# Designed miniproteins, single chains, continued (2), part 111

Each design is a single chain, and the fold is of that chain. pLDDT is the mean over its residues in the fold that is shown.

## One batch from the design tools (miniprotein)

Design m7851
Fold by ESMFold2-Fast:
Structure m7851 (fold): chain A 95 residues (1-95)
Amino acid sequence: SLQEVLERLIALSKESVEELNRDFRVTDEVKQQAQQLLDKAQDPSASPQERFDAAEDVILLQVTFLTSRMTEEGYKKALELLKELRELRKEFEEL
């Protein structure tokens, strides 16, 4: 269902915010941006599309950070996140 897709995406976005907040190499600006996007993803007054897009943008911030590390572990995690996003986007578009 739409609610289940959004709940799964928001859960993934919350993990992204937590991981960004734990890393001292992430700037306060990026941490603040991630939190603002997560807040929008959880806003019940926003449309499902706006909530999906905001949650996706949180995960993409983590992907950008992981790829900037230029490590095999970072690339692997980024690819896993992108795969999960692609599957969730497909499920959302089919609703």
Scores: mean pLDDT 88

Design m7852
Fold by ESMFold2-Fast:
Structure m7852 (fold): chain A 81 residues (1-81)
Amino acid sequence: MYGVLVFGESEEKLPNGERLFFIAYGEGETAEEAVRDALKKLQEEGKIKPENIVKALVSGTDEELERAKEVAGVPVEKSPW
């Protein structure tokens, strides 16, 4: 099973001028499925748009990482662990 962390920021600023930072954890049998799961959670919870996603960290094989890059439409990096 593959795990992914996706990081994003809110579109609106807090009263102090900062943005809310969101993290979603996705899981799937492939890196592509895990990325889709995490992006869905960010969209449903924080309503984070693709342009506000900072990056995704993906565990798995190099082939699954390439598939995740195609699906995410955002920067995707391989987890170092």
Scores: mean pLDDT 68

Design m7853
Fold by ESMFold2-Fast:
Structure m7853 (fold): chain A 90 residues (1-90)
Amino acid sequence: MEELKKRAEEVRKALQDIADKAVQENPDKASEIQKTLDLVAAQIEAAFEESPELGRKVAEAAADYLRKKFSDENLQKIADEFEKAVREIL
């Protein structure tokens, strides 16, 4: 259980780092970026509380969601950075 909490925390921190950078590069979209990534982090944390396999599946689904949500060229980097972080942590 503690190991699952640690992985969920690492994903949350990675998402916050991605949000901070994306907000700095796109200040006019700051609230949308932060809210979207906060929602994704909460869903991944909830999934990991149920099982590590579900946590991984939700993280993979979240990457696809972010690519569709942030289809603007300036925001596509969010999905790429998230996918990289998920591969490194999970």
Scores: mean pLDDT 77

Design m7854
Fold by ESMFold2-Fast:
Structure m7854 (fold): chain A 69 residues (1-69)
Amino acid sequence: SITLRAGDVVPADAKVLRHVAGSLFVDRTRRTGNSVPVLIDPYSSNPAERTVFAGDRVVSGEGLVQVTA
């Protein structure tokens, strides 16, 4: 498992296990063309909100993730 912090670029697809500090938001502009930050919630029913993908940039918060790729 790895901890992602604000400013980090996600190196590989990973499942989010929990928030470490604050709420984890990621920028997916490079993947989706949408610049609105996405709230990552390990308890979300939406898989896209439980997972961080390679190339996502952490905008704020800290999260503990498990690489799945």
Scores: mean pLDDT 77

Design m7855
Fold by ESMFold2-Fast:
Structure m7855 (fold): chain A 72 residues (1-72)
Amino acid sequence: DMERQILASEAAARIYAEASKVLSKEEAKALAIRVANRLLAGDKEGAIETVEERLPDNEEAIEIAREAAEKL
């Protein structure tokens, strides 16, 4: 539904902002898109793992993914 798409997009935008501090623009976009797609597919654990794998020391980015997963 539209609300789920908005929530996933907001989480992706926030993760992109965190990722862009340490990753290239292309890598940060790819990560954000992958997280949004996993959240929309109902793969909540996969979405969180994707962030943990690419940004293991970024607690803020990981928490953004967890909060989005809980709300979806």
Scores: mean pLDDT 85

Design m7856
Fold by ESMFold2-Fast:
Structure m7856 (fold): chain A 72 residues (1-72)
Amino acid sequence: STRDIVIARMLLIAASSDIIMAKRNPKNKEQLLKSAEDMVKYALDLAKRNNDQDTIEKANKLLEEIKKVKEE
C-alpha cells in the first residue's frame, strides 16, 4: 500500500540520520546503530511486502553501511 511505502521511506530517512549521528558521537554509537538497524529491517519488511524494489535496494545499502560503521 502507499501508506507502507511512505512509512518505509520515513524509516530509512530516520535510520540514515542515526548512522550520521553514530559517526559523529562515539558515546552513543552502539545504541544509534542498533536503532538504525531495527528501523532498516522494518522498512525492508514493508518494502518486500509491497514489491518496492527501489526501497529494498536502499534498505540493503543502509544495512551494508551499518556493518561498515560497526567495524570502525
Scores: mean pLDDT 88

Design m7857
Fold by ESMFold2-Fast:
Structure m7857 (fold): chain A 60 residues (1-60)
Amino acid sequence: MREEVLTARATGQASKEDMIAAATAKLDERVAALGGEILDREVFAPSDTEAIVKAVVAVP
């Protein structure tokens, strides 16, 4: 097993919560594609139109 850092970003003209949800969904799809497990997750929302989700993922 190894650890990888994955980042997903969403941009739009919705709410900050919608952007966080979109970025989270995109990250979850990448984790599932790797067969990985999320060990840690951080959320950054620099504006109401942008969200970035970063995760440390254990990959087989």
Scores: mean pLDDT 80

Design m7858
Fold by ESMFold2-Fast:
Structure m7858 (fold): chain A 65 residues (1-65)
Amino acid sequence: SKVEEALRKAMRGEELSDEDVKLLYEAIKKNPDKVAELVREIAKREGLTADQVNEGLGLLLGKAS
């Protein structure tokens, strides 16, 4: 899904487009539990640490908030 692709980019610390940021913001507003679930799944599949996940999401939330 586009949300999962945008989350993977954010969690890797990759540069997000304005469209990706808006898409993630909308997804978080509509269903934060689903976004949290996707974050956990991606972290497990990609071998990301909790610190890397928190840093990437912190940057995204800073742009969306």
Scores: mean pLDDT 73

Design m7859
Fold by ESMFold2-Fast:
Structure m7859 (fold): chain A 80 residues (1-80)
Amino acid sequence: SRDQGLRFQRQGDRYFSQGDYRQAGDYYTQAGINFARAGDFSSASRALGNAGTAYRQAGDEDTADSAQGGSNFYQSLSDQ
């Protein structure tokens, strides 16, 4: 749900601010999934973009690229 997406987004922000980038990426990914299921594709795109940034900061470039791909996909849906 959108409410769950917002809760996961806040957890991602908390871990990102603490330098725990892998946990931040995981929570941002959960936020993106919940926003997408709620039909909030703009928020899903933003959350997955944040996940990509977090995973890249953690040194996990493959997972970051996958998250960025998801961000780009939901961005294309939100532009319609």
Scores: mean pLDDT 88

Design m7860
Fold by ESMFold2-Fast:
Structure m7860 (fold): chain A 57 residues (1-57)
Amino acid sequence: GKADLDRAIAGAEEAIAAGDRVAVLAGIHELQKLAQEYPELREEAEEAIRRLKAWLA
């Protein structure tokens, strides 16, 4: 749930700091799964996904 979302976001931010594009893509996939499983977290997960995709561009 929320703890998994927070962990996924933190991991993706660490991947950005490391310049690890593969890990950022993995983080996006994990956030997409969490948004599907936990509708109450969807908005927060989608906002994180948008930030991660912007960094990849």
Scores: mean pLDDT 84

Design m7861
Fold by ESMFold2-Fast:
Structure m7861 (fold): chain A 66 residues (1-66)
Amino acid sequence: MEEGLKKAVEELRELGAEGGARIAEETYRRGDTSGASASANAGLYEGRRGDPERATRAAEEAREAA
């Protein structure tokens, strides 16, 4: 899980979704592993579709919902 989250955060940065990557990392550092995973996955889904701004918003929405 920790290794998978690190790779997801790195991919978010490669896609230009720096805000989404930071949200996932900060959520994990606060001890919310579920929220961090949800944020990273939601961000990657939108980021892989070519929208880094939507990726960051999706990460924030997933963190709030978790």
Scores: mean pLDDT 80

Design m7862
Fold by ESMFold2-Fast:
Structure m7862 (fold): chain A 76 residues (1-76)
Amino acid sequence: KRAEAEEILRRTTAEAREAAAAGDLERARALAMQGAVEVAKVLGVPEVGEALAQAAADGDGEKESELAGKLGEALA
């Protein structure tokens, strides 16, 4: 589960970085968000991933950071 979550995070981070390097910041953000939601599901906290996606859609950067921190704690 942790190794699977790390693999998803590594792959989606690489894809997001490639999109950002190409100047496609919207795609980079979408790829990062997809990765976070998948990681949350693998770690058994899908509600955190759904809340993170909602916060991103609402433009709530503070809420997004808080929820990303919770995912980081679940991964650790």
Scores: mean pLDDT 74

Design m7863
Fold by ESMFold2-Fast:
Structure m7863 (fold): chain A 98 residues (1-98)
Amino acid sequence: MEEELEKRNKELGKEIIELATKKMLEQLKKLYELNKDKDPELAELYEKAIKAVEEEKNWAAGVDVILEEEIKIRKEKGEEARDEFRKKLIAASKEVKK
């Protein structure tokens, strides 16, 4: 009985991750398409995030790519550049919602 509950919990966990991964890929692909001509540098970041999510089969891999880029920008170009990057991410996410 406990083994069946563990199997169900693992299966449900997989389904939740698969659904979140699918939705993340859909959003990242929309962000890539909207930005490929408008902001090629941002589009390249989204393409890298898409690849990470597809390779790892995990939505969190996409978030990690974006967070690592934010940390890199802050270290190499400073806090103002990091804040500008954050503004671009927010603006892009609002465009996808339309």
Scores: mean pLDDT 78

Design m7864
Fold by ESMFold2-Fast:
Structure m7864 (fold): chain A 55 residues (1-55)
Amino acid sequence: SDTDLQKEALDRLAQAFRDYASKLKQAKSQEEKDQIKAELDQEIAQIAADYEARL
């Protein structure tokens, strides 16, 4: 159902933000932080695209 698809997308987003926060704590340079942010943005875009494709 749409509710199950929404829950899956929200769970994936929550995990992406947890991974992002964890990686930021280990980052030692601005370049690493910028790359980690870019990875988060890409993951969010992929989650959104996967959700839209299943509607």
Scores: mean pLDDT 86

Design m7865
Fold by ESMFold2-Fast:
Structure m7865 (fold): chain A 108 residues (1-108)
Amino acid sequence: DPVDKLDIDDEELKEKVKRFVEAVRAKDREAAVEAAEELLKSYIEGAEDPEKARKLLEEFVEALLAKDREAAEKYLEELVELSVTDEELKKGVLEFLKQVMDAALASL
C-alpha cells in the first residue's frame, strides 16, 4: 500500500489520505475532490480566498486523474501558497502533499 510507505503517525490523517488515494484509484472525481477537501479542510478554510483554494483543489484533482503530474504539482503549489503563510510550514506541507500526490499517481 503506497500510503503505508508515507509513515503517517496520525491515524485520522492516515485514514483521510487513504480515502483520497482510493477515490483517485477508482477515478471517481467527485469522491476524490470530497476526500481532498477533508484532508486539506484547515488549509482551505484558513485561506484568504477559500473559494479560490477550492477551485485550485478541483484543478489539482482533474490534473491528477489525467495523469498530468506537472499540472497537478503546479496547482498543488498554488493551493499551498494561497493557504499557508509561514515559509517553513509551507515547505513541510508541500513536501508531504507531493508524497500524497505521488502515492495517488502510483495507484492509477
Scores: mean pLDDT 80

Design m7866
Fold by ESMFold2-Fast:
Structure m7866 (fold): chain A 87 residues (1-87)
Amino acid sequence: MEEEEVKKKAEEVGKLMRDAEVYKRDPKLQKEAEEKRKKAKELIESLSPEDQELAKKAAERGRAQGYTAASIIEIGDQVDEELERRR
């Protein structure tokens, strides 16, 4: 597989895992989060063993980014609640 194709698949895996981390915070989006994780796993398994390690690292980075994004949304929600409380 060409490096560019491997890069594209690794980036897609990272994006899927990032989105899954954000979605898991919403009870209504649990199924969508699970589908994203499943698709990421299938993409990883479609790669050679060497490229799978690259994709797994992308998945971990995506999870970290998703966790950070979810935490920022939670801070925003808390700020909104505080602002509403002042009314």
Scores: mean pLDDT 80

Design m7867
Fold by ESMFold2-Fast:
Structure m7867 (fold): chain A 55 residues (1-55)
Amino acid sequence: ERYREWARRQAEEMVARGDLTPEQLPAVERNLEDHARFTGEVPPLAHVKAPAPAA
């Protein structure tokens, strides 16, 4: 599904940029997917809020 696929790609790119650790990837993917479904659109990466790092 497009929202899930987009969320995965965005989260992977954030990890590649060093904005996220691999450990945060699953949580960010879910957050991105939920956000896209809620808005009914696929927002650009700059509009997505990354969750705080797990302590």
Scores: mean pLDDT 66

Design m7868
Fold by ESMFold2-Fast:
Structure m7868 (fold): chain A 90 residues (1-90)
Amino acid sequence: DPGVQEVEEEVEAILERTRAEAERIIAEAGRDPRVVDLAERLLAAYEAEVAALWQQALNTPGVEPFVELLARTRELAERTIAELREVAAA
């Protein structure tokens, strides 16, 4: 299904951008172990939650679960980066 493939590609792109932004924040913080450890924990939790939402969308009828997946993937990315930025700026 082209629609499902497009959603998968967009989710993957958001995950890649989130990972890249986290690495940038780590670098700007001079690889402070506190920032590195937090980034690893937050990214692992974020990726696990997105994977769970993807499985739920695949097992739920209709297009609405995929719309929710994209919205939640974006929301979780913003929260992850915001939390990491606060710690890095301290």
Scores: mean pLDDT 85

Design m7869
Fold by ESMFold2-Fast:
Structure m7869 (fold): chain A 100 residues (1-100)
Amino acid sequence: SMEEVEKLFEEAIKLLEEARKAAKDPKLQELIDEAIRLVKELKEALKNNEPLEKIEELQKRFLRKVLQALSHPSATPEQQKLLEEAMKKVGEAIKLYLKS
């Protein structure tokens, strides 16, 4: 359902915002801010039933930003855990959407 999809996106956004709050390095903050923006765009794209190609492009951009944040030298193990859980929630949301 769209309600469950939206809930998963909101959970992912909260995890990313927690990682952002803990980040002290400006470049890591920028990468997480960009990931948050992309998750919000992806959520809206799903709500608007945008073409699958657009959804896949936004997901790819999101994954790239999260992977860059995970590999950033200032990322702590706790921040990495939050980023990985956010990635899982976004993946679950998209999988659930595609089953509908």
Scores: mean pLDDT 89

Design m7870
Fold by ESMFold2-Fast:
Structure m7870 (fold): chain A 66 residues (1-66)
Amino acid sequence: MEEKVEPYIPEIRAYLKEKGVPDELIDQIVEEVKRRALKIVDKLSTDEQLKKAIFGIADKLIEKYK
């Protein structure tokens, strides 16, 4: 199931950099996004739903580390 999340990891890294997340926190946030996404991936029917969920998790984590 990591295979469904893995294609979005480069896009998430770029998104975090654009949002001003420090490079040292990007790896930590990416790993947490991946972990949370894997818990819900089986409940999502489409790639669009998965992408929305992944970016939503990233946004929540950015707010926590700000």
Scores: mean pLDDT 77

Design m7871
Fold by ESMFold2-Fast:
Structure m7871 (fold): chain A 65 residues (1-65)
Amino acid sequence: SEHAKEAAEHLKEAARTGDVASLGKAAKAASELTDPEQLEEFQRAVAAINRGDTEAAIEHAERLE
């Protein structure tokens, strides 16, 4: 879905840069997601960003596809 791709792109930016605006854009895109698996991967990516695990955050963001 378009929203999943948008959320993934912004999550990857937030993971790489620490930019809070990118995380906000990712959250907005994720608010349109209805697939439970995509929502779980979004939550895992955010948790990885919060613990400073950039590699895990990117991996979970890519699983949104």
Scores: mean pLDDT 84

Design m7872
Fold by ESMFold2-Fast:
Structure m7872 (fold): chain A 95 residues (1-95)
Amino acid sequence: SMMQQEARKLVEETKKKIIEEIKKKESNQSIRDQLILEVELLEEMLLDWVDTLSLSDFVKLVGQLIENHKRFRSVHSIILEGLEELYERLKELLE
């Protein structure tokens, strides 16, 4: 559907924005490279979810992913902020 194509586009745009933000804010090359790898793996997971789930289930899982990362402090703040922006954009597609 057009909505599924838009969700895929939002995931790809979110990855690009997060990587640009990491490059701007992180001066340590080793940390930067590790964060970029984490973002690339996150994109692969999110795109698989877009391809395999309904849009509603995808949005719900993204929300759950954000809550888990906040609870366990398991992701860098730049990545978390990018996920939260993605989640708000995805909710707009359902409304």
Scores: mean pLDDT 88

Design m7873
Fold by ESMFold2-Fast:
Structure m7873 (fold): chain A 77 residues (1-77)
Amino acid sequence: SEEKEKLKALGNEAKEEAKKATDPVKKKEAYVKAIAAFKEAEDDKGFAEVAAEAQKAGFKFSEDDINKQKEIIKKEL
């Protein structure tokens, strides 16, 4: 539960980073981090909302992209 709360916090922070980022590379990195964090937190609503925002911004991520980012996040916690 504490791990899930940390993951939700990471997801929200990355989501804010993505919204504020003007550089496409930084924006893409922030979106995939947010998506991966919400997915690992099992926050279905957060995941769906960020995935939709990323898609609207022109970014798409494969299951492999998301899984790689999840492994990075797990090592940081």
Scores: mean pLDDT 84

Design m7874
Fold by ESMFold2-Fast:
Structure m7874 (fold): chain A 66 residues (1-66)
Amino acid sequence: SLAEVLVKEFKLSQELAQIVADELEKTGYFSNETFELVAKELNLPKEKHQEFRVRLLKLFKEFQKQ
């Protein structure tokens, strides 16, 4: 599942990975609120937020090609 890939690749908790996966699969995007939860869990500094968003969206697009 996408949630399992998010846990493995980005080290998200199972709970947060499921929230992110559900939102991405339903909308093709994730909200600022959901990203704030991700950034807080991973302790991402502000200057890395955009880079991480791009990486996560790229992973989702690659997953959809499978």
Scores: mean pLDDT 81

Design m7875
Fold by ESMFold2-Fast:
Structure m7875 (fold): chain A 82 residues (1-82)
Amino acid sequence: MAEEYLEKAREIAATKGETDPRVADLLFKAADAYAQQGKFEEAAKLARQAAKSYRGAGDLEKARLAEQAAKIAEGHAKKQAA
């Protein structure tokens, strides 16, 4: 479940730092899992956090992909705006 990815991300961030690439990967997996459940507001928030974490790790390509995923989820969350 998405909550399992969040728990693992939190543990790695506490031990290795918030900019460890594994934190960003787990946040992005959590965002994807929430989107699959139709929880687009949570998905958008986590995708934004993943993008910030990827930028901190220097992975600008994955940061851009996570930002795009956040925009898509935000669109779905508004429902009537799409």
Scores: mean pLDDT 79

Design m7876
Fold by ESMFold2-Fast:
Structure m7876 (fold): chain A 90 residues (1-90)
Amino acid sequence: EAEKLLEKARELLEEARRKAAELEAAGSTDLSEVVELALEATRYRAKALKLMGKTEEAIEALRTALREAEADPSLSYLVPRIREILEEVE
């Protein structure tokens, strides 16, 4: 099960990278869709880590992401979403 979740996380990260390249090629500075895909990848990775018995590692990674989102006003809309993922993993 954990391997399946990690595979899903990789798929979402690949989608995020493709979308980022498309948006940059189009001259767009709005990366909201890329950020959404990256958050979903993070959610799947955190669930996989929890299933592998690495809950503390998943929590630490999410707390790091939360601090980064809190430090950047343009990413503040992600704060409640990252907290939601933390709640699911804890």
Scores: mean pLDDT 75

Design m7877
Fold by ESMFold2-Fast:
Structure m7877 (fold): chain A 73 residues (1-73)
Amino acid sequence: SDRETAELLARIGEALRSLGASDEVVQEVLGIARENLDDPDLALEQIRKYLEETLGPEFAERAVARIREILEE
């Protein structure tokens, strides 16, 4: 549902902020997620690439792992 999607995206944004991502980075990641709601694996691949280029591979690995944990709940 739209509410469940909004709650999921809010949790992803909160997780990224807790890891030290700026609001600009969070907004970009949530944009990628919204564009790929029907394909979460593709969304995670695109998010990983964006974060690797912007904040480095170690940050990307931790962020993607946290997002996967949220998606598995």
Scores: mean pLDDT 85

Design m7878
Fold by ESMFold2-Fast:
Order: C-alpha cells, then structure tokens, then sequence
Structure m7878 (fold): chain A 76 residues (1-76)
C-alpha cells in the first residue's frame, strides 16, 4: 500500500514540477502585474498542489527517497 502511494507521489510531483517551474519563471520575468487574473490563479493552484504533495512526501518518504526525488526534479 504505502510503497505504491510513494511511487505515485513521486511520479505526480515529477510531472507537475516542470509546469510549475515554467509558470513561476513567467511570473518572475513578467512580474505579477503583467499576468492575467486567470494566470495568477492557475499558478497559485498549481503551487498549492505541489506543496501539498511535497508535505505528504515529507511524511511518507525516507531521506533516501527524498534525495532520489530531488535528483529527478533537478533533471526535469
């Protein structure tokens, strides 16, 4: 049970991380004032989802698992 949950968490984080990175880079480059209300909402929702997944991962993953995840995120 928990092993499958950990794998699904890692896989989902890896899929969402590139999108969050792209959206936050856009926010950093253009400034929040140049983003539409819709874009700002999408960025906040995506970041909130990733943060929640990271919190669950912090609880469920071992230090070894976290190190592997960090390596994969850096590649993405």
Amino acid sequence: HMEKVKKELIERILRLEPKAKELTALNDKLGAENLSEEQKKQILELLEEIEELRRVAETELTEEDKEELAREVEKA
Scores: mean pLDDT 68

Design m7879
Fold by ESMFold2-Fast:
Structure m7879 (fold): chain A 86 residues (1-86)
Amino acid sequence: SVEELVEEARKLRKEAINLMTAGKVDEALQIAEKLLEVADRLKEAGAYHTAASLYYTAAQIYRMAGDEEKAERLRKEALELSKKAT
């Protein structure tokens, strides 16, 4: 359900932020992949606000990892999804 995906998103974002704060880039990258999987499912379900938050968090992780091209693409997708949110 969408509610289960939103709860999963909240837990993954908290884990990602903790890993980023600790400088654990490789572990954060593994979480970023899961964030994008959940974000895509939320986007398909029309949960644009939560999906945007996950794309933005993943963008921050890829930026920390030095993948600026992927970070910028994800940031732009987050911005576009935010425009679709109420």
Scores: mean pLDDT 86

Design m7880
Fold by ESMFold2-Fast:
Structure m7880 (fold): chain A 81 residues (1-81)
Amino acid sequence: GSHMAARRAAEAAELQRLIDLLKVAKTKIENGEPLSVEEKVALDAALYLAGLSREDFLKMNKEEQLKTIDELIAFLEERLA
């Protein structure tokens, strides 16, 4: 039915939005800039989907955080495909 196509399109759009926000968050963390509320919410959502906690992420150093964001982007891109 059309509602299934609409749901898939909405899910794809949400995943793409998370990916875009994670790419912005990665750039900001790399530059030492604070994340916006929207970027923090997107990061928390991506971490949750990957089975990671915000607390675990906050214990990471900058290099580990950037690597984790790259892994989250890859995970979401695989789900989008």
Scores: mean pLDDT 82

Design m7881
Fold by ESMFold2-Fast:
Structure m7881 (fold): chain A 70 residues (1-70)
Amino acid sequence: MPSPEELVQAAEDEIRQAIKDGASEDEVWAVMQQRIDYAAAVIPDPEVLRATARRIADVTQKLIDEQKKK
């Protein structure tokens, strides 16, 4: 089972790649949602899942904000 840190890192890597490939903001948010759904499938603890989902959302927002400066 992947750790919360591995799940956050995998989400960051996929979102960075989507942005590099020219994904729209809506497509980037869809990638985030897919990664949160995967985390929900592999993390049985609701509090750990909530913390992991929050970290994935925070990373996604940061990367979108960086993209808007380009």
Scores: mean pLDDT 83

Design m7882
Fold by ESMFold2-Fast:
Structure m7882 (fold): chain A 67 residues (1-67)
Amino acid sequence: KLPEEVKEKIKEFQKEYGLEVTGYLTSETLSKINELIDEGKEDELLKVLDLNKDGTLSLEEIKSTLP
């Protein structure tokens, strides 16, 4: 399961983009992440989620879960 720090980052992301605040990578959250990646906003995504600094999840790992 995701650490609490990562869950809080995901909740902030979900609040920022008007998604259901669950703290998990739901289908809606993954869809929004994919949308940002397609728009070339990967740097903004990394800053909001701070995944690389936490060391728990990488953007590459998230990409691997997208359809």
Scores: mean pLDDT 66

Design m7883
Fold by ESMFold2-Fast:
Structure m7883 (fold): chain A 114 residues (1-114)
Amino acid sequence: MPSPEEVVAMAEEALANIDALSREEVLAVLRTLAERALELLREGRYEEAETLFMHLTALVSAAYTRWPDDPTFRAMLAIMEETLRELSRLEDPEERARVMREALERLLEVLESA
């Protein structure tokens, strides 16, 4: 399994090179981020999971900017924006972890249908 640091590096490289990446390459990076963040949440590694979740949010936003008519990236952006609003009202780490887990599960469903 890739380390959280390796997955962060993958996300940062994708974000830096978004204009050179295909839609399929961006979706693959998003899937890797979402799957690893879910695993970290299941392991109780909440701070590392939140770091990956924030990188996922940045990459989804960049993808939507590049492909504004793509229904997949639009759906993902909507999930992320709603999740960030909910997280801004929560201080308890377990409640934040639950909200992030539910969002990541929905994001993976969108990615599976893409």
Scores: mean pLDDT 87

Design m7884
Fold by ESMFold2-Fast:
Structure m7884 (fold): chain A 85 residues (1-85)
Amino acid sequence: SMSLLQQIQLVLQQALYVIDMSGQITDEELRKEVVDLALRAIDLADQAAASTNPEEAQRLIREAQKLIDEARKKVEKALKEEAEK
């Protein structure tokens, strides 16, 4: 029962966290991919915030969350591989 605004704020918070964590990735191409996914999620969250259609806003939030989930998996894998040095 989270509001659309709360869902948007959580997506933005997660995207910023992923961007921050990407600074620890030594593979420049992977770091750029993670940042790109997070920035795309932020753009979708901004579109959701601007939408007057609740169904569209919900779809955009779901798309943003999928991008964040992908970015998080890439970060977690990269940081695990870095720790295994």
Scores: mean pLDDT 87

Design m7885
Fold by ESMFold2-Fast:
Structure m7885 (fold): chain A 68 residues (1-68)
Amino acid sequence: ATASLYELDDGNIVVHSSAPATVTLVDGSKVNLSGTLILPLSKRPVSITFADGSVVLASDIVSPEPPK
């Protein structure tokens, strides 16, 4: 499973996953992810755990958008 993450101009963070996952936030709370999730700046993601047992750190999925 794969995930992507990018920041919007308003400071919100978009998290997208190809598979069901659980997002762990900076405040220690957990949120279910199915497709796309929009998080406010105060709820930054730390890690994503997929149902298949894979874990991805938010820092590892903050890849730049493809260049235009």
Scores: mean pLDDT 72

Design m7886
Fold by ESMFold2-Fast:
Parts: C-alpha cells; sequence; structure tokens
Structure m7886 (fold): chain A 91 residues (1-91)
C-alpha cells in the first residue's frame, strides 16, 4: 500500500511538471484531481476505487504523451510508467 502511494505521488509530481512545461493548466488540474482521489482511496484501503482513478489517470497521461513533445513528453512518459507500476502492485 505505502509503495503504491509513493509511486502515485511521484507520478503526480512529474505530470505536474510536464503540464507546467507545456503550459496546460487544464491537464494539470485533471492530474491533481485524479492522483489526489487515487491517494485518498489508497489511504482508506479502497484498492478497487484507487485502481479506477489510476486507470483514468493513465488515460489522461497517455493522451498528453500523444500531444506533447520534448521534456514535457519525457516527464509524462515517466509518470505513466509509475502509474502502471502502482496498478501492478495493487492487482
Amino acid sequence: MEEAIELVKKAKELAIKAAELAGDPFYRASVETLAGLAIEALKRGDVEEAIRYLEKLKQTLQDFVDNASGEARELAEKALELVDKAIELLR
């Protein structure tokens, strides 16, 4: 559980930096909301709900990677990898 929370926190940090580099406040808000909801679900022990929010976060990150370039894309790809690892730990 704690390992999954740490991965989501790190993914959130990287994704926010990617959003800032891309100048995308809407993407930033989406990441903050979904990652926050996933972390809160994990803290409550609601693994199923956490996975649902992480899957939505994964979709948001994939969409961003498809449209981003340079350092913003690289940070978003790293965030996506961490979200995938968190989902694997919870399954």
Scores: mean pLDDT 86

